# Ledger of designs, part 83: designed miniproteins, single chains, continued (2)

Each design is a single chain, and the fold is of that chain. pLDDT is the mean over its residues in the fold that is shown.

## One batch from the design tools (miniprotein)

Design m7060
Fold by ESMFold2-Fast:
Structure m7060 (fold): chain A 85 residues (1-85)
Amino acid sequence: PVPPEQRPHVERRRIITAYAIKKLAEEYKKQGNPDVDEKTLERAEALIAANPPDEEQRRLADELVELTRKQDLEGVEALLERLRA
């Protein structure tokens, strides 16, 4: 199914964040963590399906996931500022 016909103009940061959420949720499920919010995952997957990330966006999402695993909040903030510019 195609996700909602909402907003053909989606911010780059939104796509990257959605892909990072999906990757983190998949890893948490593999580790047996029950605290994955299914609604948040569904919304992230819907956004990705409507706006498939390019290679650069996937690479940036991978970087965001790694910074999140390291609990590097300063690095996460710096990456999000790069995406805002």
Scores: mean pLDDT 68

Design m7061
Fold by ESMFold2-Fast:
Structure m7061 (fold): chain A 60 residues (1-60)
Amino acid sequence: MIVVKGTFGSLERAIGAALAAIGLDPKAKVTVKGNEVEAELEDTEAGREAKRYVEEAGKL
């Protein structure tokens, strides 16, 4: 299991990142708290892709 946490510039970006993570890894467990997203992802290609997306989006 991979855990990733990202902080975004707005609630809309946080929600977008959460939806993208679920779209990439449908088994992901995602929690949104304001501008923060915490995702528990599978240790698979899909999970690693979702982790990369959340981390990259969180840098913006």
Scores: mean pLDDT 76

Design m7062
Fold by ESMFold2-Fast:
Structure m7062 (fold): chain A 78 residues (1-78)
Amino acid sequence: RVVLALMEAGGEALSAAEIAERTGLSQATVSRTLDELAARGVVEKEVRDGVTLYRLAEPTTEAQAEALRAAIEAAVAA
């Protein structure tokens, strides 16, 4: 769900609170999931005006974009 919300955002950076609202999950669950995804390099963390935002890692090529999306879906389905 968290990964799907980020995919629907189309590369837009979202806060944990915004992802929680979009997914119906608690902020604690969302934050834990995002931290794990960031540790794997699947999600990028950004701090803007003291707020931590998250987005999917930016692929360099179209082939990498497809592979990244497939890998994210496989990881979330586990």
Scores: mean pLDDT 70

Design m7063
Fold by ESMFold2-Fast:
Structure m7063 (fold): chain A 73 residues (1-73)
Amino acid sequence: DIEKQLEERARGLAEKLAAEPEKLKEGTEKAIAELPPEAAELAREAVEAAEAGDVETATEKLYEALRLAYEYS
């Protein structure tokens, strides 16, 4: 179930970004640069939401970004 796997990955990333934003900043910026432009924009929005403590919005945005990246892989 690919939707389930993407959901779990998105939630895990959102929780880590919210808990440890300073630790993940360098790696996150690097990873976003590797994404397709549309997915990169969603991932940046997810990082902003996570830094604000909005894990739910971050999870939703990351799920969409990962789904787009999956379609391009």
Scores: mean pLDDT 76

Design m7064
Fold by ESMFold2-Fast:
Parts: C-alpha cells; sequence; structure tokens
Structure m7064 (fold): chain A 63 residues (1-63)
C-alpha cells in the first residue's frame, strides 16, 4: 500500500528532525513540503498525501 509506505517514510524523516531539536512548527512546515514531494513521487493527489503524512506527524508529535 502506497499510503503505508508514505506514513513509514514520513515517520522516519519527521522523527529524525524532532531528535535533532526542530520545533513543532518546523516539523509541521517540513511535513507540508514532504506531502507535496510524495504526491509528485507516487502520482497521488496532494490532499491524500497530506492525510498520510499528517498521521505520521501526529504520531511523532505525541511520542
Amino acid sequence: DVLDKIREEARKKIKELKEKGYSGQELVDFARELAKEFAEKYGIPESVARIAVGEALYEVLNE
């Protein structure tokens, strides 16, 4: 499932930035750009990519 791959990659990337000390707002901004990149990479609507990346972002922010 493409959405599962997006969530897993997003979790890894966002978690790495959180561990490096990036703020919640910086992680949100990064997630927005990441969703756009995944939409282009997988040929899916940006709205769908934003849902998958947003789920990963919420998981990382609540760890």
Scores: mean pLDDT 83

Design m7065
Fold by ESMFold2-Fast:
Structure m7065 (fold): chain A 63 residues (1-63)
Amino acid sequence: GAREKRREEARKAIEKGLPKEVQEVAREIAETLREIGDQIDRYLALLKQGVSEEEAAKLSGLA
């Protein structure tokens, strides 16, 4: 639809204006931030269950 076309046009404009290396780095940063967010959520859930901070960090992948 019209909204999808506008998103595609915006993406193409960004791709035309930015070097490929900058686009690749931005994608890698976004993926890393997502994984860190998931690890923090697991850590907080473990703390709520009464797991120690040290053990929760190990089990969530933060340590």
Scores: mean pLDDT 73

Design m7066
Fold by ESMFold2-Fast:
Formats: sequence, C-alpha cells, structure tokens
Structure m7066 (fold): chain A 61 residues (1-61)
Amino acid sequence: GSELRKKILELIGLKLRRIGLELELERAKARGDEETAERLEKEIEELEKEIERLEEEIKKL
C-alpha cells in the first residue's frame, strides 16, 4: 500500500517546517523579540512531539 510513502512524505514536510521555524527563532532572538521567540519555541516543541510520534508509527510499519 501507499501508506508508508504517505507517512514518509508527511515526516519530510514536518522536518522542513521545523527547520523554517528554527531559522525564524534565530532571527527573533537576534533582534531581541522575546515574545516571538517564546511563541516559536513552543511551536517547535509541539512540532518535535508530532515528528517523534510519526517516526514511531513509521517504525511499526
């Protein structure tokens, strides 16, 4: 089935999104935008949890 392929593509998408958020976080910290930095750190933490869950699902296939 196409299930494994779909999950791998979703995982790649999530990892690319994480890289984008990490770059935005670095920029926010560089300019001293503490409110934006805190929000981005929380978004990255939630995204990392989703990535971990999806990686474990893929391992079980």
Scores: mean pLDDT 87

Design m7067
Fold by ESMFold2-Fast:
Structure m7067 (fold): chain A 68 residues (1-68)
Amino acid sequence: APSEEELEKEVKIAMLRIKLAVTKRAFESGSMSPEEAKKEAEKVLKEAKELGDEETVKAAEEAIKKAE
């Protein structure tokens, strides 16, 4: 079974992915400015790098580029 620490890491990754998806939708709907979307994606990128989740890092970098 995964350790409690591994489960906490997976929960954090899932939350980052949800936050990134919400940010993308808000930006696409015009509910969030490009500057706000970029800031939120940059926060996700930082946390994803700390967690070592390559897929979330790549998704956050893509979101930053789309907000530029």
Scores: mean pLDDT 82

Design m7068
Fold by ESMFold2-Fast:
Structure m7068 (fold): chain A 84 residues (1-84)
Amino acid sequence: SMELREKAEKLLEETEEITEEAIRRAEEEGDRRLALAAGVNLGMALIAYGVGKATGDYEFALEQLEKQKERAERLLETGDPREA
């Protein structure tokens, strides 16, 4: 549905914003592993959204995006690349 697509788009935008903050933290700390972990997590979020858009399965996309957002939040909070 259009409503589920809009929710997925919003969740992707939120994940991107949190990931940008995690990358800023990685740059300040010189932590290449944290930057890579954050980038990989964002890539997985983009793939999940793309799959939802291509298949119409936005329930799957939302489930995956929620997990990717939680990972982004952990990476930002802990600064530990192993949290991804």
Scores: mean pLDDT 85

Design m7069
Fold by ESMFold2-Fast:
Structure m7069 (fold): chain A 60 residues (1-60)
Amino acid sequence: LKEELQKLVSQLVAAKLRGVAAEVDGELTGDYEAAAKEKEEAEKEAKELEEKAKELEKEL
């Protein structure tokens, strides 16, 4: 359970970094629509991972 929680936290950090990378890419390329879509997807993934982490924490 603790190892699974740590894995979810690592995935959450990766998802947040992907969102930041999308914003930077949008600023550099001017493709704000593609950047906004990638950021929204990354934020949804992060929220899902946070919920799974909370569920595992309750089992501890």
Scores: mean pLDDT 77

Design m7070
Fold by ESMFold2-Fast:
Structure m7070 (fold): chain A 86 residues (1-86)
Amino acid sequence: MKVVITLKNVSDAEIEEVRKYAEKLRERGYDVSLKVEGDTVTLTIGNMSVAQEIAEVLRAIGYELDGYEVTIRFEGDTLLIEIVKK
């Protein structure tokens, strides 16, 4: 399964936390790519299996979901997560 996490309206500090998490995932053997465009960061993770790892990703990004809009959907073989700061 492929997981794509898009975070919008994020600060430079929050982007750096996502970069650190991406590096940590790569060290665990995951196929990870990260794209930064202004205040939007997209994290793509290949070969991630379901629910618990997604919860770990959200926690490790350092986002408190209170004050954020979170949209989760499944599209083909890809799980799409969009997080937008309110």
Scores: mean pLDDT 71

Design m7071
Fold by ESMFold2-Fast:
Structure m7071 (fold): chain A 80 residues (1-80)
Amino acid sequence: RAEELFERGERAYYEEGDYETAIEHYERAARLFREQGDYLAAARTLAKLAEVYLRGLGDREKAEEALRQALEAARRAEAA
């Protein structure tokens, strides 16, 4: 379930420092939230993914892409 994947991503990132596992879980969670139409949760998850890329891996380009996707999801949530 999407929330469980998000929680696994949070645990991998903050408790374990396992950035690859965090990325995998956040990507899967964001996809499932989008499929469910939960664009606000998808936006939050994509913002976390961007944080892992930027702070964990120093990958600015992947962080910027994740932030663009988060903004798109946030706009869809606001469209009502």
Scores: mean pLDDT 84

Design m7072
Fold by ESMFold2-Fast:
Structure m7072 (fold): chain A 75 residues (1-75)
Amino acid sequence: MAAFEAARAAVEAAAAELAALLEAQGRTEEAAQVRAEAAAAIALAATLPTAEATELLRRVAGALAGGVAVARAAA
């Protein structure tokens, strides 16, 4: 459970950070899309075996963290 919970928390944190950066840039529609996609990934993960769910959420968290880095560099 700890690995899955950590991966989910990482997705939630990265999505919140990316959405906040996009909103600060006036990109409100993209911020809403990021939140919706993160929520969809978490919902999908809930339907998968724990190992597959954890791996999916780790990949999503990594992608969102990459998005944060790009958004910061572009600001």
Scores: mean pLDDT 83

Design m7073
Fold by ESMFold2-Fast:
Structure m7073 (fold): chain A 80 residues (1-80)
Amino acid sequence: MLKVEVTLPTGKVITIELDPKKEYSIEEVTQKVKEALLEKGIHEESAEAAVEVIREALEKKGEYITGEEAAKIIKEVFSL
């Protein structure tokens, strides 16, 4: 299991667990990100905004994405 750790602008760290070799739908990945953000007490509006940016980045890869590729995109989006 791959653990993706992302430091948010608030200084909080979220952890998202993905199987690097499993194919995920865009909806599965975005749901995992949203849940991780909400669990850390991020406002729902802010979580939804972050999820939308990730969704757009994931959609560029097609209908399905590997956990490894999803992890890279999540890290890249939150590094901006």
Scores: mean pLDDT 79

Design m7074
Fold by ESMFold2-Fast:
Structure m7074 (fold): chain A 68 residues (1-68)
Amino acid sequence: SDFLRATQDDSLPMVDRLRRALELTTDPLMQEMLREALRRAEEGDLQGAVLLSVSGAILYIERTSGVG
């Protein structure tokens, strides 16, 4: 999906990738996870942000049964 591609775009800083992913998702749970990941990244917890982003991506894939 477009939001999953945004999280993997190496040309963007992590914070900008998370913001773009948040703009592209319509799943409320995914939005909440991305907001928390963004908060952690802004606090300097980049590892926590990455873990939440990965967890969110897995959850999105599970919900969409393979992204188109």
Scores: mean pLDDT 69

Design m7075
Fold by ESMFold2-Fast:
Structure m7075 (fold): chain A 76 residues (1-76)
Amino acid sequence: AEKLFEEGKKLADEGMKLAQQGKYEEAIEKYEKAAEAFEKAAELFEKEGDYKKAEEARKYAEAARARAERIKELLK
């Protein structure tokens, strides 16, 4: 669970750096992958009974998806 959460954080950091460079399409891809990793981490934390970490992971997933959607709106 922690490993997927850490992978999600790394992907989100990569997305942020790409967005700062104006590479918006690549940033969207990284944020979407980050959200997927965080969602998988949340499911595993719930199975482990760690509801607090599961909730944290879901919030990170929502933030990553929201960031990807906001960048998509800028590309319209």
Scores: mean pLDDT 83

Design m7076
Fold by ESMFold2-Fast:
Structure m7076 (fold): chain A 71 residues (1-71)
Amino acid sequence: SLAEEAYKEGYELAKKLLKSGKSEQQVLDEARNAAAKRAEELQAQGASPEVVKAVLDAYIKGAEDAIKEYK
């Protein structure tokens, strides 16, 4: 569920930034920063390294998928 939430968050962030006129590179940079912050928050809450990695990967995948769907 945390990975599914992270995917949705990454997807929605990227979609929002693309609609606001950000470049694909700017969107990826902002998604990476947001994913890192989310991973750090989960680590601080005691999440396992495996969960932190899954959330980070899912967030970035969500952003990448949104970029691929953007025209």
Scores: mean pLDDT 85

Design m7077
Fold by ESMFold2-Fast:
Formats: sequence, C-alpha cells, structure tokens
Structure m7077 (fold): chain A 73 residues (1-73)
Amino acid sequence: SMEADRLIELLIEAERALKKGDIETAARQLMEVARRLGNEEAFELAQKAYEEKDKEAVREARRLLVEALRARG
C-alpha cells in the first residue's frame, strides 16, 4: 500500500542517517514511524535515543518497527 511504502521509506532514511552518525535525525524519523503505527515502546526508545544520543536505542527502535510492519503485512 502507499502508506506502507511511505513508512518503509522513512525506515530507510533513518538507517541512512544512522550510518552518517546523525542519531538525532534517525531518532526523529523513527518516532514518526512509531507514531503512525501506534507502537508506544518503539516511540519511547526513539525518544530516548533523541535525548541521550543513544545509538543502541535507535537500533532497537528500528528493529521493533521493522517487526511491527512485517506483522501487519
């Protein structure tokens, strides 16, 4: 679906930002995906990553969001 394609694009952009060391941008994009999916756990992890510049929290939030998208497809 068009919405699923948009969410996948945001996840790809978050991964690209993370590879460039831009934790803040990656976290903000993951917060948007989490909000759209209603995944509160991933949102809280992404918010923590944004505030603390925590790369592991970004990776865990992304993992949860990828799993959530796969479960809905």
Scores: mean pLDDT 85

Design m7078
Fold by ESMFold2-Fast:
Structure m7078 (fold): chain A 58 residues (1-58)
Amino acid sequence: VDELAAEIKEAVLAAKNVEEAKKIAGERVTKAVEELKLSDDQAQQLTAAVIDALNTLT
């Protein structure tokens, strides 16, 4: 989960604007939760980490 969160954060921070960052964040989190069958706790941790990265972008 931590490595996956770091990868998604990197992709989000590399986005040229907030709208692109939000799209990348949503798509990658959804795909990870679905494909890896993450638990509710893992999905929440991943989502929180990605939201924190988005908030850094203003």
Scores: mean pLDDT 74

Design m7079
Fold by ESMFold2-Fast:
Structure m7079 (fold): chain A 88 residues (1-88)
Amino acid sequence: MEVELTKLLTAAGLLIAAASFDPEQREEAVKALRGILDQIVELAKEHPELVPEAIKGLETLRDTARKNGLDEAAAVVEEAIQRLKELE
């Protein structure tokens, strides 16, 4: 399910971008990001072979969020990375 993982990582990236340039929608964007991250973790549980790819994608998104000063978004992505690392 590499196509589905790519779609979810893309959606997460777009939400981080939205949080970056629209402060009034930031809280809503972060909430939507949490939902996408939960979907990535569930996909990785069903397809353990995707765990390394998911971790790499989320590490890139975490670093992008940190560089843009989005500390809450970065923390939420880091939590998902830790959950994925527990899946092996």
Scores: mean pLDDT 84

Design m7080
Fold by ESMFold2-Fast:
Structure m7080 (fold): chain A 94 residues (1-94)
Amino acid sequence: MSIEEKLIELMEKIRESIEKQEDPSNPDVKEALKVIEETIEKIKKGEVSPEEGVKELRRRLTEIAERSTDPYLKLLILTAAHEVEKELKKLKEE
């Protein structure tokens, strides 16, 4: 499996986890899910490299977390951003 495929699979799992655990009527949840989906689409279309996609995803997720009033959602979003960055580093070292 390519770096691109592994990152997309991880991002899809994160998206599904957020959808399952969080209230989809929350605007911050909706925005986080949209950001993840848009990043997956951009990488699949070749509009951004996996590295560029992960950087943008991390930036946008951090902005959502910083403005959110829900401490559990903040932790979940920041954890998701960290896991994607960690996986990218691991895949680049393989």
Scores: mean pLDDT 79

Design m7082
Fold by ESMFold2-Fast:
Structure m7082 (fold): chain A 107 residues (1-107)
Amino acid sequence: MEEEKKKEEEKKKKEIEELMKVEDEALERLTELAKELGKKEETRVLRNAILGPDEELIEKYLAKIKDEEVREKVRELAKKIAEARKNKDLETLKKLVEEAIEWMKKE
């Protein structure tokens, strides 16, 4: 039991380290886009979803986005990112972050 407990602890630590690396890379890229494109509130919503979503805080930031179409797109992306984060689905999380970045560059 002691050896299996050590192996589970090492697995958890590695999963946390991989998740943190994905979060750090996503946050750096989103911060740069906020500076370049002025999409501050959109970036705040997505950042909150990546770091562990506070649904009340997400809705508060979404309310500051005046364009309804933009607001709904950001809400959809944030919901998907939050779900991927909760499920520790790093591949889906990376794909959704890339989708959000490309969408922000186009609009």
Scores: mean pLDDT 75

Design m7083
Fold by ESMFold2-Fast:
Structure m7083 (fold): chain A 103 residues (1-103)
Amino acid sequence: MTEEEKRERLKRGLDSLIAFAEDAKARYAGKNPELVAFLDEVIEKLRQIKAAVDAGDFDRAKSLLKELIEEAEKRIEQFSGDGKFVAETIKKALEKLLEILEE
């Protein structure tokens, strides 16, 4: 994979995951404040990862992704029902983005 192809694939994945997190945040607004707070943190960190990818700083993007995966794992243990499902979905997507970065 070229660096340009890798960057484009990562940006598409990041944009899709940001959109998913924003949609989930809207759906659970006023219904699950713990999940909404987690989604706000995820969206902020995903935007930081995207900025690192745009700058060509793949080492920083990888470091931030690993940190966010660890945070998601901790939050999954605290959630139940829909919140757990959303957090697990986000973690799975983050792991796929990390695989692309490690190619």
Scores: mean pLDDT 85

Design m7084
Fold by ESMFold2-Fast:
Structure m7084 (fold): chain A 107 residues (1-107)
Amino acid sequence: GPPPAEAGLTVLGGVSAGTSQEDIDATVADMARAHGLDPETVAEVRRALEAGVAEANALDAAAGLTEPADTYFSLVYREDGEIRYHVAPAAEAGDLARELAARAAAA
């Protein structure tokens, strides 16, 4: 039968600032296997990860080189069938993932 329509919010994964394109591609492949993503969704996840890494890299650079506050992290999630990303300090990434999961459970 057709795949069930996924409603609500699903955390797919994420990457830190400085992640290479090869590691982005590997992460996208891992997300696709873990979540059963179709090829169109895989392309959107790749775009979201690339955009998130670029933002995380810019924030890491803006934080300065003398005190590396924890590397910025880009989290990718699906909300109501749409692929989204959010960038936060790596120390906060676990709390963000937990908050997003709680929002999914409340929907």
Scores: mean pLDDT 71

Design m7085
Fold by ESMFold2-Fast:
Structure m7085 (fold): chain A 69 residues (1-69)
Amino acid sequence: GPEKEKQLKKALEGAKKAIEEGNSVAAKFGLREMYELGASKEELEELLKTAEKNGDKETAEFARKLLEK
């Protein structure tokens, strides 16, 4: 529903910002929230690419693990 979609967008933007700020803990929490909210493969791949571009190896590995589920 609309609230779940709004929460997903907020989690996506929060995780992206956390990666850009070097906060891997917050980024991984945001990715987990996205997955639990039913994020698409494309949305999870967007965060993976953002993490790889910013050199956040921990967040990138976490995103790959979620994509394998």
Scores: mean pLDDT 84

Design m7086
Fold by ESMFold2-Fast:
Structure m7086 (fold): chain A 55 residues (1-55)
Amino acid sequence: LDAEALIARAREALAAGDAEAADRYASGQVTAGLEKGDQAAVEEGRRLGLEAGRA
């Protein structure tokens, strides 16, 4: 999945109350960002992962 799709799915899962799915998609975003050297994508994924962990 591309980074944008992973972010969209993470947000959808958070809205649905599915913290486990949100965390998985957020982690995928961090991994994709690290592979591409995209620090902004890594930071967005970490932020979404923190929100999932608080849910």
Scores: mean pLDDT 75

Design m7087
Fold by ESMFold2-Fast:
Structure m7087 (fold): chain A 57 residues (1-57)
Amino acid sequence: SVDELIEKIKRAASNETEMNKLVSMAFQEVLKLEKEDRDKGAKEEKKVIDVINQLKS
């Protein structure tokens, strides 16, 4: 799930390469979810972006 990937991203924040792989996986999961439910996909995408902004940007 996206939430599970977000927790892994937070845990991997000290390893940029691993974090970037997990972020890619999270966005792939978001795109898959968006195809089923666009609004739900958008909410999950915002969660991933917010986490990235807190850790990287």
Scores: mean pLDDT 77

Design m7088
Fold by ESMFold2-Fast:
Structure m7088 (fold): chain A 98 residues (1-98)
Amino acid sequence: SFLESVERILEEFAKITKNPELAKEWLETLRKGAELLEEAEKETGGDGEKALEKLLNSEEREIVEKMLELVKLLLEAQKLAGTKDPKAIAEEIVKLLK
């Protein structure tokens, strides 16, 4: 699953950065944000764009914005790595953060 793939990437990221606490925080943010989007999507009849707009205009805005930033970072790192290998993707995340 997406979250299992992300967990493997963040495990490698924790090893490279020696920061398991940051990796755990990011994983928890992604899980919580995904749960909020899934629930909002059910209320909007499966319209992901309306679900996202609803959350960005709610008290959940900060966690959803953080989740979106992390998703963007992960997708960019995966494109730069050119592979699904968790270690290669984690190395690209480190380079993007500089």
Scores: mean pLDDT 85

Design m7089
Fold by ESMFold2-Fast:
Parts: structure tokens; sequence; C-alpha cells
Structure m7089 (fold): chain A 55 residues (1-55)
């Protein structure tokens, strides 16, 4: 259940990034990380951090 929601939020983040909405993408990845298992959450937080550094 939690992993499914995290995946959905991560996909929304990826789509936002593709559209050039980096701030929105970062928010989705951070929300996905809150719901994901620890390992997946670490990867999502890393992705959000990389996007923030490009901002």
Amino acid sequence: MAEERARELALQGARAAEAGNLEEAIRYFEEAAKVASPGVAASLREAAKILREKL
C-alpha cells in the first residue's frame, strides 16, 4: 500500500520534472519519500536533493 502511493507520487514528480517544473517535482519526491520504505525513501530524497542543487 505505502509503496504503491510512493510510486505514484514519484511518477508525478518525474512528469513535473519533464515539464520543467522542478520545484513541483522536488515537492512530489519529498512527499513520496515520507510514505516509502527506508531504502526507497533514501533514493527519493537523493533525487530531490540533486534537483534542488540544479535549481
Scores: mean pLDDT 79

Design m7090
Fold by ESMFold2-Fast:
Structure m7090 (fold): chain A 62 residues (1-62)
Amino acid sequence: KASKKEVEELSKKLVEAAKAGDKEEVEKLSEKLASILPEADEESLKIIKEALGEVEEIEAEQ
């Protein structure tokens, strides 16, 4: 069960891990957020999608 605050915190950590090049942490956090995605409200869904998009962009630059 994920609260909006938990979604925001996980999304932030995901982006930070991607910027640090920590592939294991990125994979772990991405899986956690993906598992929350179907149960997320519209606002949380937007936060998750934006974070995943930012990670994809960061990975494409490496």
Scores: mean pLDDT 77

Design m7091
Fold by ESMFold2-Fast:
Structure m7091 (fold): chain A 86 residues (1-86)
Amino acid sequence: SELKKEIEEIEKEIEELERKIEEIEEEIERLREELEELKKLDTEEAKKKIKELEKKIRELEIELGVLRIKLGVLKLILKKLKKKLE
């Protein structure tokens, strides 16, 4: 049935999105660790790299926020579609 295919597609999108969220969370953690190490260095080069890392972390946190909202919406759609099958 069409409905079963739509459910399978949304379940795949949810799984893909959850993987992307996990990857971004891991990347943010790695960048935060690098940032903490750089803060121990009192050099102009370290200051420049800190600024670049802080920008990257902010951009990733915004992306993470958007993906989490999308995940929430997809989970609500999935719940509604599964109710139509019952």
Scores: mean pLDDT 89

Design m7092
Fold by ESMFold2-Fast:
Structure m7092 (fold): chain A 60 residues (1-60)
Amino acid sequence: SMLAEKAREQIEKAKEAISKGDVQTAMKKALEAIKLAEQAGDEELALEASDVLRRAFMSS
């Protein structure tokens, strides 16, 4: 679905932000990815996005 595709795009942007030390952007993009994955009904993708959010938080 387009929602799942958008969620994957936000996950990639969140990972890129983590690599650049931009924790604020990483958290924002990860949260957006979780919402999109939930709307898509993709629980695996939502868990992946949640893991990225947790990683961003632990980098703070």
Scores: mean pLDDT 87

Design m7093
Fold by ESMFold2-Fast:
Structure m7093 (fold): chain A 71 residues (1-71)
Amino acid sequence: FEKYRREIDAGVLLIHATVLKVAAEREGNKELAKEAQKIIDRLASLTPENVTDEKIAELRKELEKLIEKFK
């Protein structure tokens, strides 16, 4: 399990970012949907070879900032 923890964490963030994008689109917040898509694109570019705890933490922080703006 620990061997795949970073990949699992990245996958969870991808789900959260996707849900945020869909919610933003439904609300008509085009700017927030665009920012969520940028996070999705960056998460999708991660491979098992290049995913790091630092990259995951950075993307999580960016996603949290977007969620704060959605409130």
Scores: mean pLDDT 79

Design m7094
Fold by ESMFold2-Fast:
Structure m7094 (fold): chain A 67 residues (1-67)
Amino acid sequence: EAAKLAEEAIEAAKKGDLEKAAELLGKAARLLGLPDSEVETLKRLSREDGKIAIEMGEDLRRRALAL
């Protein structure tokens, strides 16, 4: 589930929908056990830069697939 959310976030970021990318990354990060403060930081950074959103999505997807 977390891997699927991270994949959807990467697609949203590639389409320029950074708000959707941030929300999906936040959901994936929460499922992977990140604390709420880190989730909010991740969402904020993802909204500011699409490249960061894609990189974070790839990192979270890789972590989820390793579980």
Scores: mean pLDDT 81

Design m7095
Fold by ESMFold2-Fast:
Structure m7095 (fold): chain A 74 residues (1-74)
Amino acid sequence: SHLEKGRELIEEAERLLEQGDYESALEKLQQAIQYLALALEEAKRNGDEELLKKVYEELKRAEVLMREIMEKLA
């Protein structure tokens, strides 16, 4: 699913951040956000409250990770 692909990409971005590969971490996180956006559209279209909550949780995680990556690139 789009949610699972987004989660996998967030985990990959976290791993790359830990390794100091900030540019690759940003790229994977941007891909994750694209998949989460698709999952969000599907959740809204289908009225899937459970999926919607899970997508928002992952989007919050992505926002925190984005801030951390951007701080390292500054």
Scores: mean pLDDT 88

Design m7096
Fold by ESMFold2-Fast:
Structure m7096 (fold): chain A 57 residues (1-57)
Amino acid sequence: MESLDLPAEEAPALTKAASRSFGKSLEEAKEIFLEAGFSEERAERIAEVVVANDKLL
């Protein structure tokens, strides 16, 4: 698992960003994760997962 590239603060930042991105569009979710300190590539992947999870609900 290659998550070693990310700092320890990743987990709390993800939790807060996910809460704020709940019910948001892919573009809004991506912006929230970018503001939380994630790279563009990571923010996009996380936003895709969040949007996919909302579709399952």
Scores: mean pLDDT 66

Design m7097
Fold by ESMFold2-Fast:
Structure m7097 (fold): chain A 74 residues (1-74)
Amino acid sequence: MKISDEEVEAALLAMQAAIFRNALKQGKVTKEDLELAKKWAERAEELYRRTGNPVYKEIAEELKKIAEEMEKKL
């Protein structure tokens, strides 16, 4: 099985989205978490623009939704 740099980056971003979603569900979000979610959403969008890989678009949209929900809870 060939593991590409894109697959590694996508997996890491997906894991971060899952961590944030869990923190949001538990009501344990901070302003620092919100800033990180925004930064990783921007990173995922940049990767999508550069690679055209739709997985980055999906991750970016998920991180943006998480950031919006965090902002409403803070």
Scores: mean pLDDT 79

